# Designs tried in a protein design run: designed miniproteins, single chains, continued (2). Part 110

Each design is a single chain, and the fold is of that chain. pLDDT is the mean over its residues in the fold that is shown.

## One batch from the design tools (miniprotein)

Design m7822
Fold by ESMFold2-Fast:
Structure m7822 (fold): chain A 62 residues (1-62)
Amino acid sequence: SAMEEAARRAAEAVARGALASGGGEEAKQNTIDGGMAAYRAGADAETSGKAGMQAALAAGGG
């Protein structure tokens, strides 16, 4: 539950960051930073990191 909530919030932060940036080098950095923020959340280092990375890839892939 807590892990899922953290992952969900991380995904939202990544998506929001990408959208807010609009695109470009700034968007890339924001996406990476968002993923790291999820990792730092401390829910589950490996799970949060992977979730954040997947969210970042999904956002950039779109």
Scores: mean pLDDT 56

Design m7823
Fold by ESMFold2-Fast:
Structure m7823 (fold): chain A 97 residues (1-97)
Amino acid sequence: KDELYSEAVGLYTMAYRLALEGREDEARELARKAEEKALEIGLDDPRTARVLMGVGDVYAMLGLEDEARQLYERARDSARRGGDRELERAAAERLAA
């Protein structure tokens, strides 16, 4: 559903901004909500991979490397299932950094 995707994008965008400000608890809560919405969209939808990538970026900004890695792995797998080769590559690059 388009509304779930729009909400998820808004949530991780705000979470990333909060993470940049050092507001870790708020950033983590919004990132978690964005991830929940991505799972409701479904792993076969390429939009899910975009949300999981964004959530991974929030965790990476917070220095939560293990959590970020897990999100990037799931984003890569979701992008592959959805046929989004550019997003699959972007997730793989983040995993190699």
Scores: mean pLDDT 83

Design m7824
Fold by ESMFold2-Fast:
Formats: sequence, C-alpha cells, structure tokens
Structure m7824 (fold): chain A 101 residues (1-101)
Amino acid sequence: MSYAPSPLSLDEARAILEAALATATDPREIAILEEGLWLVDLAEWLREHGLPENEVARSLLLIAIELAVERLEAYLATQPDAAALREALRTAMHTIQELLA
C-alpha cells in the first residue's frame, strides 16, 4: 500500500502517539503504541542518516518495518476511533516511502 501525503509532521505524529501512550493502561495497547513511536523515530533517523549501505542491514530493516506496520494495522482494525493513530502511522510511512524512492 502506498501512503499519501499527510498534513501531520513527524513531530505531530509523535505527539499523538505519546499522548495516547500517557493514558494507556492495557499492556498490549502500550506495546502497540511503542511500536508506532519506534516507526516515527525510525522515519526521523532515516531522514537524517539515509538507508544503511549494507544490503543485509537494509533488508532486515525493511522486514522490521513491514512487521511493525502489519501488527499496528491489525490492532487499529479493531479500534474504529483510532483515526489519529492511523494518521500518525501514515505520516511515518509516507516519510519512509519518500526516503526509499
């Protein structure tokens, strides 16, 4: 799936995820929100440093991104009011997609 441009910045996406994490009490929800924050942090890191030069490191990173996105999307599918979390994820994935192009 290709992610369209988002009106959110990475900083705004992080703020949404951090606010949700601050009020979360379910350990499973906390784990999913921490994965979302990891994707935002990774998008910022890739924007500053680019992709790893090592082919193996690059492949492992892309697999890790795919697995994290799959888990987060599966969780969000059970949460009809999670529009802000979807937008935050879309912002991170759009940034990653642009860096991969």
Scores: mean pLDDT 75

Design m7825
Fold by ESMFold2-Fast:
Structure m7825 (fold): chain A 97 residues (1-97)
Amino acid sequence: SMEEELKKVVQRMIENIREVMDDESLSSAQKALLMGASAGMILIYMSVLKYEDPKLEEVLNDLSARAQEALLNRASDEEVRAIGEETIAKLEEILKE
């Protein structure tokens, strides 16, 4: 099962994604960048501490890629919100395992 400290990091990420998505002061591009940056930071954290979780790594890499695509394609707030909501659902599923 996932390390307890890594579970806490994932829980904080879910909270941060919700806050970013609901922050009306942020542009769609800023929301995408912040979510993508959060994914990148956790991937670095896992690599440095030698935590291995293939499912979590897949979700984080997917978020990073989709956030980059959203930025390049000037995605709408609705499209960026969908990325955030889908990521939260996948992260919550991982935490149940």
Scores: mean pLDDT 87

Design m7826
Fold by ESMFold2-Fast:
Structure m7826 (fold): chain A 96 residues (1-96)
Amino acid sequence: SLVESLERAIEILREAVEEVEDPELQELLREAARELERLREELLAGKLSESEAVARLVGIMLRMIGESLDLKNEESLEKVNEVILRILKADEELSK
């Protein structure tokens, strides 16, 4: 379900925060986790349709990529790419 996919995405982001030492990258990942938690809460409260929630999730992922590029270091871009791929893989596994 989309709720389970959001829960796994939040877990992946929280794990990623522990794996990085750059404070700006840590804050980027923490903010993304906070936005996904809010999205999950709004979805559970019936404030968003599933299609609106998917659009918000895509927006959050695109924002993470944009903000990682602004940090101008290879570690930030590589880590954000890794996190996004982990989220997509987890979503695929939950659909089985």
Scores: mean pLDDT 81

Design m7827
Fold by ESMFold2-Fast:
Structure m7827 (fold): chain A 60 residues (1-60)
Amino acid sequence: MYRVIITNEKGEVVLDEEFESLEEAATAAREKLETLPPGTYRVVIRNENGEVVLEGVVER
């Protein structure tokens, strides 16, 4: 399992969901970002051990 957390510029969580694969997690993060209003978002994907496997900042 991979956990996706997306936070806005204010530190509010706008997505917190688990997926079976890293590809599914990354796709869900991308699709969610396309629906969000303009702003800066932080994306973090963690594995089952809580280790960060992907981290980035996206400007919408």
Scores: mean pLDDT 84

Design m7828
Fold by ESMFold2-Fast:
Structure m7828 (fold): chain A 78 residues (1-78)
Amino acid sequence: SADLAQGVAAAEQGRYEEAAEYYKKAAEKGEDSTYLFAGVEYARLGRYEEAIEYFRKYKEAFPELAEGVNAAIEELEK
């Protein structure tokens, strides 16, 4: 999608907050996989509470992929 493409471009330029906003918009339009990307960008910004929130949304959409995301959440909760 356009939002996903803009998010990737923003992340490549180090604009992590803008990237997270585009990934959030993509997820709101049904691209639930982009919740993971939003979480990663918030973690890069040191915004761990937001990162954990979006990782949890990703786990809700894809419970079969929860194992790797659980490890990331656990690390950020320290």
Scores: mean pLDDT 83

Design m7829
Fold by ESMFold2-Fast:
Parts: sequence; C-alpha cells; structure tokens
Structure m7829 (fold): chain A 114 residues (1-114)
Amino acid sequence: SAVDLVTKAEAIASTADTSVNATDEAQLCINWLKSHYRELSPENQAVVICVMLLVLKKKKANTETINTLASTIVQVGSLSPEVQNALNGAVVAILNNDESALKSALIQLVEALT
C-alpha cells in the first residue's frame, strides 16, 4: 500500500549519514537520479523520492536546495501533472515544517506513481 511504502521510506531516511550536509546530500541525490531512477520499478521510484525528500527535511535543506532536487525529479522522471502536484505539496509541507501535510503529500505521491 502507499502507506506501507511511505513508512518504509521514513525508516530508510532515519538511517541517513549525518556527516553529509544538505547541499552535498542533494547533489548526491541528483547525480544518483540521473544515473539510476529510470531503471527502478514504480514502487522503488516512489520510495526513493520519499527518502530523498525526508533526508533533506531532516538535514534542514534550504528552499533553493529542495526546489533543485524537486525540479530534477520532475525532469528525470518525466512526471505527470498529478505526480508533480503531489511532489509540490510535499516540498511546500517541508518548507512550512507541516508534518501532517507532508505525510499526506507523500502518500498521494506514492499513489500517483503506483
């Protein structure tokens, strides 16, 4: 289920390497997406997007860093408008520190991708 995939992403994000800052983490995510994203199943694509967003949230990434990652996800994934709307909702929730809105947006993102 979408809830189970979001829960899996939360667990993975909790193990993120704390020695890597938000800017460097975003660049690693961008490089990885460009090389590997299209090879993943829809379920794994959904989990990876959720993990990357949750890790950058945990590392308190600024607006520019979050938006750069989101733009890369849209471009690399060739995302539909429905998926883009859910992704934008997650970005806004992170920037507003709205935990409930973020969880809802991530569930919607997973449902739209799978």
Scores: mean pLDDT 85

Design m7830
Fold by ESMFold2-Fast:
Structure m7830 (fold): chain A 55 residues (1-55)
Amino acid sequence: MPPYLKLSLEELKAQLETLQQLYALAVATNSLSPEERETMEAKIKELEELVKKKE
């Protein structure tokens, strides 16, 4: 089972916020390749969609 299906709305929001903070830091430090940025953006979008569905 995908890990996100086990998470509560609060846990999903916390994970989304953590990923957004990590992404912002990684962009600021230029530590991500273009492919890695696309992957993180896709993951953030996925979590935003899950939060929206559970609201």
Scores: mean pLDDT 76

Design m7831
Fold by ESMFold2-Fast:
Structure m7831 (fold): chain A 93 residues (1-93)
Amino acid sequence: MSPEEARKKAVEAIVAAAREVLESAEPEIEELAKKTGISKEDAAESLASTDEFKKKLADAVRKKMQELIDSITNPEAKAAVREVEAGALKDIE
């Protein structure tokens, strides 16, 4: 696997991790909206801004990146994945 292909796969893994976290939060968004009387959009924004949500997203990204790295054999491609991971985690945290 080339470093360029590894970077592409890393970006796709980040997108997948974000979608999984958002989908898992749907019941919590619905419950918060019902209990507080705010819109589902406002409830989602509120949850997304919490340290708990940011940590969950960061943990999901780390898991997906480790799975990708474990599938790669060459050090340069592994380094490319780690660089993408570091950038994403800095933007999340």
Scores: mean pLDDT 79

Design m7832
Fold by ESMFold2-Fast:
Formats: structure tokens, sequence, C-alpha cells
Structure m7832 (fold): chain A 97 residues (1-97)
């Protein structure tokens, strides 16, 4: 119970921290693949929107699950040669849900 209250207190911040960790790894991978600075900016903007939504959500886990459910089928449907800009646009679209 005490541990659950601690996690609830840190819930939003813990999820935002996890998103920030993934952001750093994702941007590094995009740079390695030769992504344009515009694509990197779009990805950063999308991640900032996700973090803001999580911080303002009363149920951050449900918000994150909804975002993943909306993006995952479309991300899987993207061709293997899809541009980094197309992938960044999909992430930005998901962040607005």
Amino acid sequence: MEAEEELKKLGKEALVEEVEKEEEALIERLRELGASEKAIELVREAIEEVKDILRNSKDPVATLEAGVAAVLPRAEALPSDASDEERAELILEAARL
C-alpha cells in the first residue's frame, strides 16, 4: 500500500522519465540512419507533446495505452523504406490523441 502510494506520487514523473530515456535512444538511432534535422525536430516535438499530455492526464497509464493502440497498427503497416519524416509525423499524430 505504501509502495503503491509512492508509485502513484511518482507515476507521472516516472512515465515522463521513461519517455525521455526512449527519446534520447530514438533520436540517436534516427541520426545514425541519416535523418534530417526537420525529422528530428518533429520527433522531439511529438515526444514533448506526449510528455505534456502525460503530465496533465489524470490517468497517465490509460493515456499512454490509448496512444500506443492508435499508433502501433499504422507503424507496423508502414513500408520498411518509409522515411524518417513519415515515421515522425505518425508519432506526432499519436501524441495529439
Scores: mean pLDDT 62

Design m7833
Fold by ESMFold2-Fast:
Structure m7833 (fold): chain A 68 residues (1-68)
Amino acid sequence: SAAIAALEEEAGVTLSPAQRAALEELYARTGDAARAAQEYLRSLGYDLPAVDGRLTPAVVALLRALSV
């Protein structure tokens, strides 16, 4: 979706097809790409203090680590 593509551009990451599919599903439930990313990271076992829709440097760093 345009929202997940915008998230990739904002975070400076390229997601795998599997990662993109998971984020699209979460985006459909949340309506917010940054919240979808936070929920995705939590589903992988990362302990985030809040799901607040904020694309923090820590969230961006985790997304970049997963995309490499």
Scores: mean pLDDT 78

Design m7834
Fold by ESMFold2-Fast:
Structure m7834 (fold): chain A 57 residues (1-57)
Amino acid sequence: MLPKEDIKKILEYYKKNKTLTLEDLEKLGINGKEAVEKLQKYFLDNKLTPEEAMASL
């Protein structure tokens, strides 16, 4: 799982921009495919949207 700080940073970006692409994650300084895979697994394992994940932080 990504560090909580990285997850918060991603969710804040999504809340502000309403988009979360690989390029967006790279702009946030989150490294590559590994971070994307961990994030996708986090959402899949928890059955959460970014909004739901943000509410659970």
Scores: mean pLDDT 62

Design m7835
Fold by ESMFold2-Fast:
Structure m7835 (fold): chain A 63 residues (1-63)
Amino acid sequence: GNEAAVEAARAAMEAALAAAKDPEQGDRYGSRAVVDAGDGGASDEQLRALGAHGRELLRKAGA
């Protein structure tokens, strides 16, 4: 997979959560980051891990 795309997606998810501090905005940016990583050449396994990471960030934002 494309490690640069995966790192960019993770950074985007974490930045979105930190900036928005709102589950709705976090979900919007997190979902987009996964799509961008896929377009950037991330592997299926990396995309699955990014999706799980995004969901955990949303849970933390919602708690």
Scores: mean pLDDT 67

Design m7836
Fold by ESMFold2-Fast:
Structure m7836 (fold): chain A 82 residues (1-82)
Amino acid sequence: ELEELKERIEKAFKEGNIDEVHRILTELRQKAEELKDVDPEKAEEYRKLAIWAETQIAFNIMKEYVDKLEEERKKLEEERKK
């Protein structure tokens, strides 16, 4: 199940399907919480995968935000050159 979720989330990132990434992330967090008192080692593996996925999402959001700011700055600079 963990392996299947890992393959699914990697595929979702590869395809740029952010909605699917968020769904899988929610499932990973739920599984980690569910297992923390029963199987803490397995819970930690789910948690690590969730943290990795969150890091990838944050990186993509930050990159998109920076790219938008750079485009806006470039437009303002072009206006000044006129």
Scores: mean pLDDT 77

Design m7837
Fold by ESMFold2-Fast:
Structure m7837 (fold): chain A 92 residues (1-92)
Amino acid sequence: DYIDELRQRFKERVLEIFPETPEELKDLPLYQFFVKGIPKEVWEKIIPQLEKDPSLVPAGFLISENPLLRLIPRETLEASVDKFLELLEKNK
């Protein structure tokens, strides 16, 4: 369905940004995929920006599989995911 498709697309985009990440990690839950797939150096750069920008909260809910995700409008969730991916690309 829509959320599972978006999670798969999110993982595919992260693998495009970090091609050295093993593809087998895509079978992990999204949170574990992000923790293992994104270098620690990149996490250190982006965490302060994630804390400052409320528009990234929906992407955070998708990554953590937060139940409140179901209350977020589709457009808001998609925009948040795109912005999170731009943040990763900028800080790689």
Scores: mean pLDDT 81

Design m7838
Fold by ESMFold2-Fast:
Structure m7838 (fold): chain A 100 residues (1-100)
Amino acid sequence: MKEEVDRHYAEAKRYLEEGRKFLEKAEQAIKDGNYQEAIKYYEEARKLFDRAVEHYSRAAELARKLGDTEKVEEFEQLRKEASRLGGYADALINYAKRKL
């Protein structure tokens, strides 16, 4: 059980970090006027943030079953951050599409 919490947390963290890297690549593509490439990078970032949300949600669920209230709060905050970043990526996909 604890090992499953740690696994989901590690996966979520990895997806969140990879998603942020794709946001940086997309922002650079926007600066370079490469809107099609920016859309592709934002779409990849969104997928990664969605995966992070799934894994943080699972980690929180498992931590709740273990009675680890502090970890539940931590994972729920990280889930909300991943969800916020996914929404940000969606907004920027729409922005970049309007430039085409």
Scores: mean pLDDT 89

Design m7839
Fold by ESMFold2-Fast:
Structure m7839 (fold): chain A 75 residues (1-75)
Amino acid sequence: MDSLVEELKKAYEAGDRKKFAETLIKLAEEHPDDPRVRSLVRLINQLFGLPEDGVLSEETKAALERLATKKKKIK
């Protein structure tokens, strides 16, 4: 638990979008009732214009996966 939270903080500070997205999804799936995890999911939802309920939705997962891949190829 503590290790995943530390990884999330380091990824955020380093600007590692892929690691941040992967770690946050893991935390939200394993600890959906954790207040810290719910706060982070709420912040992500706010950034993407999604409901501020702190719940990891399909839309939240899609937004995080898009952030993780960040493909700059047209075709």
Scores: mean pLDDT 70

Design m7840
Fold by ESMFold2-Fast:
Structure m7840 (fold): chain A 69 residues (1-69)
Amino acid sequence: DVEKIIEEYKKKYNLDDETVEKILEQVKERGLTPTQVKNFLKSVIDVRKGIEIDLEELRKKELEENKKK
């Protein structure tokens, strides 16, 4: 069951409800199999971990731009 796989990953990686809803919607739209869902979730988590630092850096740049604007 695809929904149970997503729920398991939610518990393991502490995903918020909004993120889980977006993942469920994408899974339904794409018609992913359980194996594809696992690969997709792993990809999202890996990207999220990498982007977390990048988003913080982008926020710092936005704060500087807002001062100059």
Scores: mean pLDDT 66

Design m7841
Fold by ESMFold2-Fast:
Structure m7841 (fold): chain A 81 residues (1-81)
Amino acid sequence: ASPLQPEHEITRAPPVREDGRELVTTTVTARNGDVVTVRDVDTGTVLELTAESPPDNPLVTVTVTVARPGPIREVVVSVTG
């Protein structure tokens, strides 16, 4: 069996423009205590969120939005659990 955990689902929305900024939204299915990391390749900015879920729900949806002026060409998403 692979040592990788395939239970994390990552969905990216198409980029949108609002108020002169570009927004890229990433939705991740994660477990309680997982760390979701989103890196903007153009700026090197890293956003981190720790997933928190109630004891009766083992999975939680985490949404991370990168918003800034100018084009967002690429974001890299990882989940550590």
Scores: mean pLDDT 71

Design m7842
Fold by ESMFold2-Fast:
Structure m7842 (fold): chain A 63 residues (1-63)
Amino acid sequence: KDEEIIEEIAKILNKLKGKESEEYIKATKEALKEVMKEENITPEELKEIVENMLSDSKEPIPF
């Protein structure tokens, strides 16, 4: 389900930011849903973008 993918992305991003609490994960999920709707991208596409950044980059994600 789309919601499961969004939650997984939110956990990854919050882990990188050092904000792993459930409250921050929930807030990030809401932000991701808004970004996807505004950018007209799917959760699957967003996950691929995040995974590609993490796989090849050893730098912090500049969000």
Scores: mean pLDDT 70

Design m7843
Fold by ESMFold2-Fast:
Structure m7843 (fold): chain A 67 residues (1-67)
Amino acid sequence: EDEEIERYLEPYREQLAEADRLLQERAAEMAKKSGLDVVEEELRRVMREAGIPEEVIDFLIEQHRKA
């Protein structure tokens, strides 16, 4: 479960930490002004900028939706 997800994401830990910082700043601001769909698109953009592969981005977005 969570341990398996952590193992899958371990190679991208540095990129994920960087993306998380950027998301904390931008997503909170965007969520106040726009719907969740806009936040999801910004989430994808930030993760790409941090160097996270599209496959991993898709996985993380799905996890967020399921939560």
Scores: mean pLDDT 69

Design m7844
Fold by ESMFold2-Fast:
Structure m7844 (fold): chain A 91 residues (1-91)
Amino acid sequence: TEELMRKGEEYEELGLEALRQGNWEEAIRHFEKAIEYYEKAGELGSAEALFNAALVALRLAYIYELLGNRERAQEYADRALELMERARELE
């Protein structure tokens, strides 16, 4: 769980750095990897990981909205809501 959380955090940081440099495609790829690792940690019972995945999904929704891709933006917004509900079910 801890290693998966750490990998999620590493990819989230890489995504944020790519955004700072204006590298949208690279940022999206890194954020997608961050969600993947956070979801794996969530499968091991980490509510914190699922919440972190939801926040990254919201960030992707915002990025896609800025890029004019409303369909992808809605998809990630819906995924974020689903991840937050899953996190709340873990007590």
Scores: mean pLDDT 87

Design m7845
Fold by ESMFold2-Fast:
Structure m7845 (fold): chain A 87 residues (1-87)
Amino acid sequence: SALDELLAALSAELHRLEAEYEARLAKATTVDEVRAISEEYLAGVRRLAERLRATGDPLLALVGDAEVRSVEQEVERIVAEFEAREA
């Protein structure tokens, strides 16, 4: 179905964003670089959540919002770990 195709595409894009984020983190040398690439990653995830919201399905909107919250928590943890290593 069109919905199944959309969900598969969004899942694949999320995995791509995660892999790109991990690769960029491996090359980052400063906390400011980590914050910048983390903001780009989070912006990408928010765009995926907006595509779920655009379907008009309230359950898909909740799934998108939950994923954004999960990524926000992950980003906060990663930034804090890099800040602690520079102290």
Scores: mean pLDDT 87

Design m7846
Fold by ESMFold2-Fast:
Structure m7846 (fold): chain A 76 residues (1-76)
Amino acid sequence: MEEAKKTASEIAYEAGRLWKRYAEAAARSAEEAARLAAEAEEWAKVQQPILEEALSKLDEEGIKEAHEAMKKGYAE
């Protein structure tokens, strides 16, 4: 449980950070946004299965913690 919570929170936090970077890039340059989106897709191909496995082991509280981690990543 603890390891799954940590894994889910870490990946969710990084996803939030990538989303923020994409949003900032999209406001400045379509080319920069496209580059960042491609990088995020490659990151997601590796991380998505790991995140899904971790989330499958969490209860409702653990899922909420992962969601909060994603919000923190996006806010930073």
Scores: mean pLDDT 78

Design m7847
Fold by ESMFold2-Fast:
Structure m7847 (fold): chain A 82 residues (1-82)
Amino acid sequence: SVREQVLERAREAAREAAKKAGRPDLADQLGELSVGLLRAGEEGDLEKAAQYALQLSKLLEQMGRLKDAAEAKKGAEDLAKL
């Protein structure tokens, strides 16, 4: 389905981002958190989406992706206020 293709593309994009950041050890975690966030958002589970976004922010900080980490943290805070 188009849905599964979007989720798979998101997973692969996240894995590639981790590898390009020199952290291939984090590729699987970044991929799973990215897919988890998208699924929680699709299901309307804003609390779970906020939790995934916060975990993504912490992982992105470990990768040195500070701008992406700040964006994910803001997203988590915005979701938690809904």
Scores: mean pLDDT 81

Design m7848
Fold by ESMFold2-Fast:
Structure m7848 (fold): chain A 55 residues (1-55)
Amino acid sequence: SVDDIIEELLGMSREEAIAWLVSKGVPPEVARQIVDMLRSGRIEEAKELIEKYLG
């Protein structure tokens, strides 16, 4: 689920989380936005981007 993905990403370093998202086909710019949103507490906005690219 998207919630499981978020838990995994939050357990990684910023660099690891970005690299993981890019390896799944997320563009690098969007991967950085997702990770930065999660780290700033913008969880719902990050979920929308994750669902768009990985859902």
Scores: mean pLDDT 87

Design m7849
Fold by ESMFold2-Fast:
Structure m7849 (fold): chain A 58 residues (1-58)
Amino acid sequence: AILDIANTLSLLTGLSDDTIITLAENGTKDQITSLLKEKGLSDSLASAIADKLLSASS
């Protein structure tokens, strides 16, 4: 579920659950991937997480 993914990412990135959920619902994969990379995630991991988060928000 999106909430479980958002909670995990919140702990990993320091962003709030609400921010992550809003980004997943309204953002693009590129925007999410770029933000996660800025928070220290690798390109491959950020891309995979962005895909999973967008799938969970659908």
Scores: mean pLDDT 77

Design m7850
Fold by ESMFold2-Fast:
Structure m7850 (fold): chain A 89 residues (1-89)
Amino acid sequence: SRRYELVLRVTMAKPGETVEVEAPSDPEEARRVMGRAVGEGVAAGKNVVVRVTAETEEAYRAILEHARELATLVNGMPDTRAEIEEREL
């Protein structure tokens, strides 16, 4: 069966630790986990990597939309950069 993977990377301009988080495949829970991980990581001056694997295209599209919103927010902040990596497995 096809699987969809999304990786959201948030990189701080200053040297720091990296926090890696796996978010659930449920879109609403993934949204919550991604938002919390990014918010807490940025506040602590840490790099953040959030990975999500979805089993359906519909779930993946919902997660991707939220990841794009977070990336836009992060890229609007000073000394931060957000990137999204997409894969079909």
Scores: mean pLDDT 84

Design m7851
Fold by ESMFold2-Fast:
Structure m7851 (fold): chain A 77 residues (1-77)
Amino acid sequence: KKEEAKKLIEKARQALEAGDFDTAVKYILKAASLIDDYEAQLRVLALVLNAAGSTDPEQRRRDLEAAIEIIEEALKK
């Protein structure tokens, strides 16, 4: 479970580096579904929705990076 989520986050970071926000969002949401932290899941969803509503690529990257960091923290318990 945690190992799977970590690999999904690695793929999300690679997609984000490539500027593929749609793919990054898919991997972020999959990873979030695997963590045992419901509050972290809701915070990740809020950041993903904010990124989706933004026309600024820099803001999208910041929101998605923040979502990845929340998942990484949750995986450490």
Scores: mean pLDDT 82

Design m7852
Fold by ESMFold2-Fast:
Structure m7852 (fold): chain A 115 residues (1-115)
Amino acid sequence: SAALRAAAEELIAAAEEAIEVLERTLPDIPKSLQPEVRHLIRVLRAHIETLRWFLENADTLSVSEQVALKLRNIGLLEDVRLTLRKLESDPAAPEESIEALRRLIAAVERFIEAL
């Protein structure tokens, strides 16, 4: 659907912005959280590739591919929420990083709702 395609494009944009912000702010993120943030950046890059594949193949997706995509997005949502909570609990964490993850969460939620 047009709504699902729009939600996927918004999620790609939010993920690309989150990667840019997280990479730029990484030196200012508490050292104890840097490995988790680096892992999230890698997960987001792989997820963007999956979403671009989805946009190219949206009209031909099998039920199993749709279920796999939904589960992957639910897993991503949980991982992003966990990282956000850890950053919010540390007063040294950059506000820009926190805001980027909040925007990413909203985009993931909209995409899951559209699936």
Scores: mean pLDDT 90

Design m7853
Fold by ESMFold2-Fast:
Structure m7853 (fold): chain A 82 residues (1-82)
Amino acid sequence: GPKTLKVKVKDSKGNEYSTTITAETAAEGAAKLAAFIKKHFADDDKLTITIFDENGNYLGKTTGENKAEAIAGAKRELEKIF
């Protein structure tokens, strides 16, 4: 069945946005997270992505020097969860 994850994305300037992602697969979760990041952050932003389960337990963290690297790192973390 679908997994529900809480995700926190922070840039190097202290801007922070959180979202809830519900997905059946790592690929679906990664696509939803990529869309969220594209909406809120610039391409050259250094981003830290922290992933929690629905109960707020820490699952993983990745940092990318830009948006594309951060999204790629998040996909790898989601593949460990799904």
Scores: mean pLDDT 85

Design m7854
Fold by ESMFold2-Fast:
Structure m7854 (fold): chain A 84 residues (1-84)
Amino acid sequence: AEEASEEAYRIAYELLKPVGPEEKVKKFSEYAGEAARALVAGDGETAARYLEEARRYGLEAGASEELVREVLGRVLEVALEARR
């Protein structure tokens, strides 16, 4: 769970850092990491709430909906691999 959360944060931060303010990118990455943690724990409802918060901060950072979707899709892949 922790490894997946840290990897999800890293991916989210690296992909969004060129787009917008560091404060918003960090919040996006924090929520993406927490979503991955919740997914590995089997808590889909908590994960969905964190993904929604991540999306909100990604858009506030100036990312397109397409970029936010791509990054969060990669976060989901990290969490799914960690459950194997």
Scores: mean pLDDT 83

Design m7855
Fold by ESMFold2-Fast:
Structure m7855 (fold): chain A 73 residues (1-73)
Amino acid sequence: SLAEARAYYEEGLKAWGENKIDEALEHFRKAIELAPADSPILATAHYQRGNLYLALGDDEKAREDFEKAKALE
């Protein structure tokens, strides 16, 4: 649901702020899984997971998330 996707997205941002990287990735994954198609939160969750992958040096996974976020805009 949209509410659940938003909750996971917010927990992902919180976990990243606390340097809980594995938890942040899992929360963003859940936000993406539960977000309705074409919802703004789906694009935003892909974008933020992409930023987290860039911070980790995973340029390929970051690129994939950014491409998906852009396609949803």
Scores: mean pLDDT 86

Design m7856
Fold by ESMFold2-Fast:
Structure m7856 (fold): chain A 89 residues (1-89)
Amino acid sequence: SKEEEEKRRKEAQEAEELGQQAVERAREALENAEQLTEEELMKLLAEIREELGKKAEESTSPEALEILREALEEVAELMGEGLRKTRAL
């Protein structure tokens, strides 16, 4: 139906906007990694990942889920880079 198609488009758009914001926040955290404690960096990146994961659980659109999955993978990669930049304990 048109209503179901409109819902799916809206969920996909919301997923794209949230995904872009999450990746941008993760990149900013990574750029400031040397000025953040390991605990602060990990908490920030974990919060971003949790926000994306929660939206994925609430989304019924396959397109929205794919967008959120790709954003989650990019955030996870940035988390890995952040951990490499923080000094080993």
Scores: mean pLDDT 79

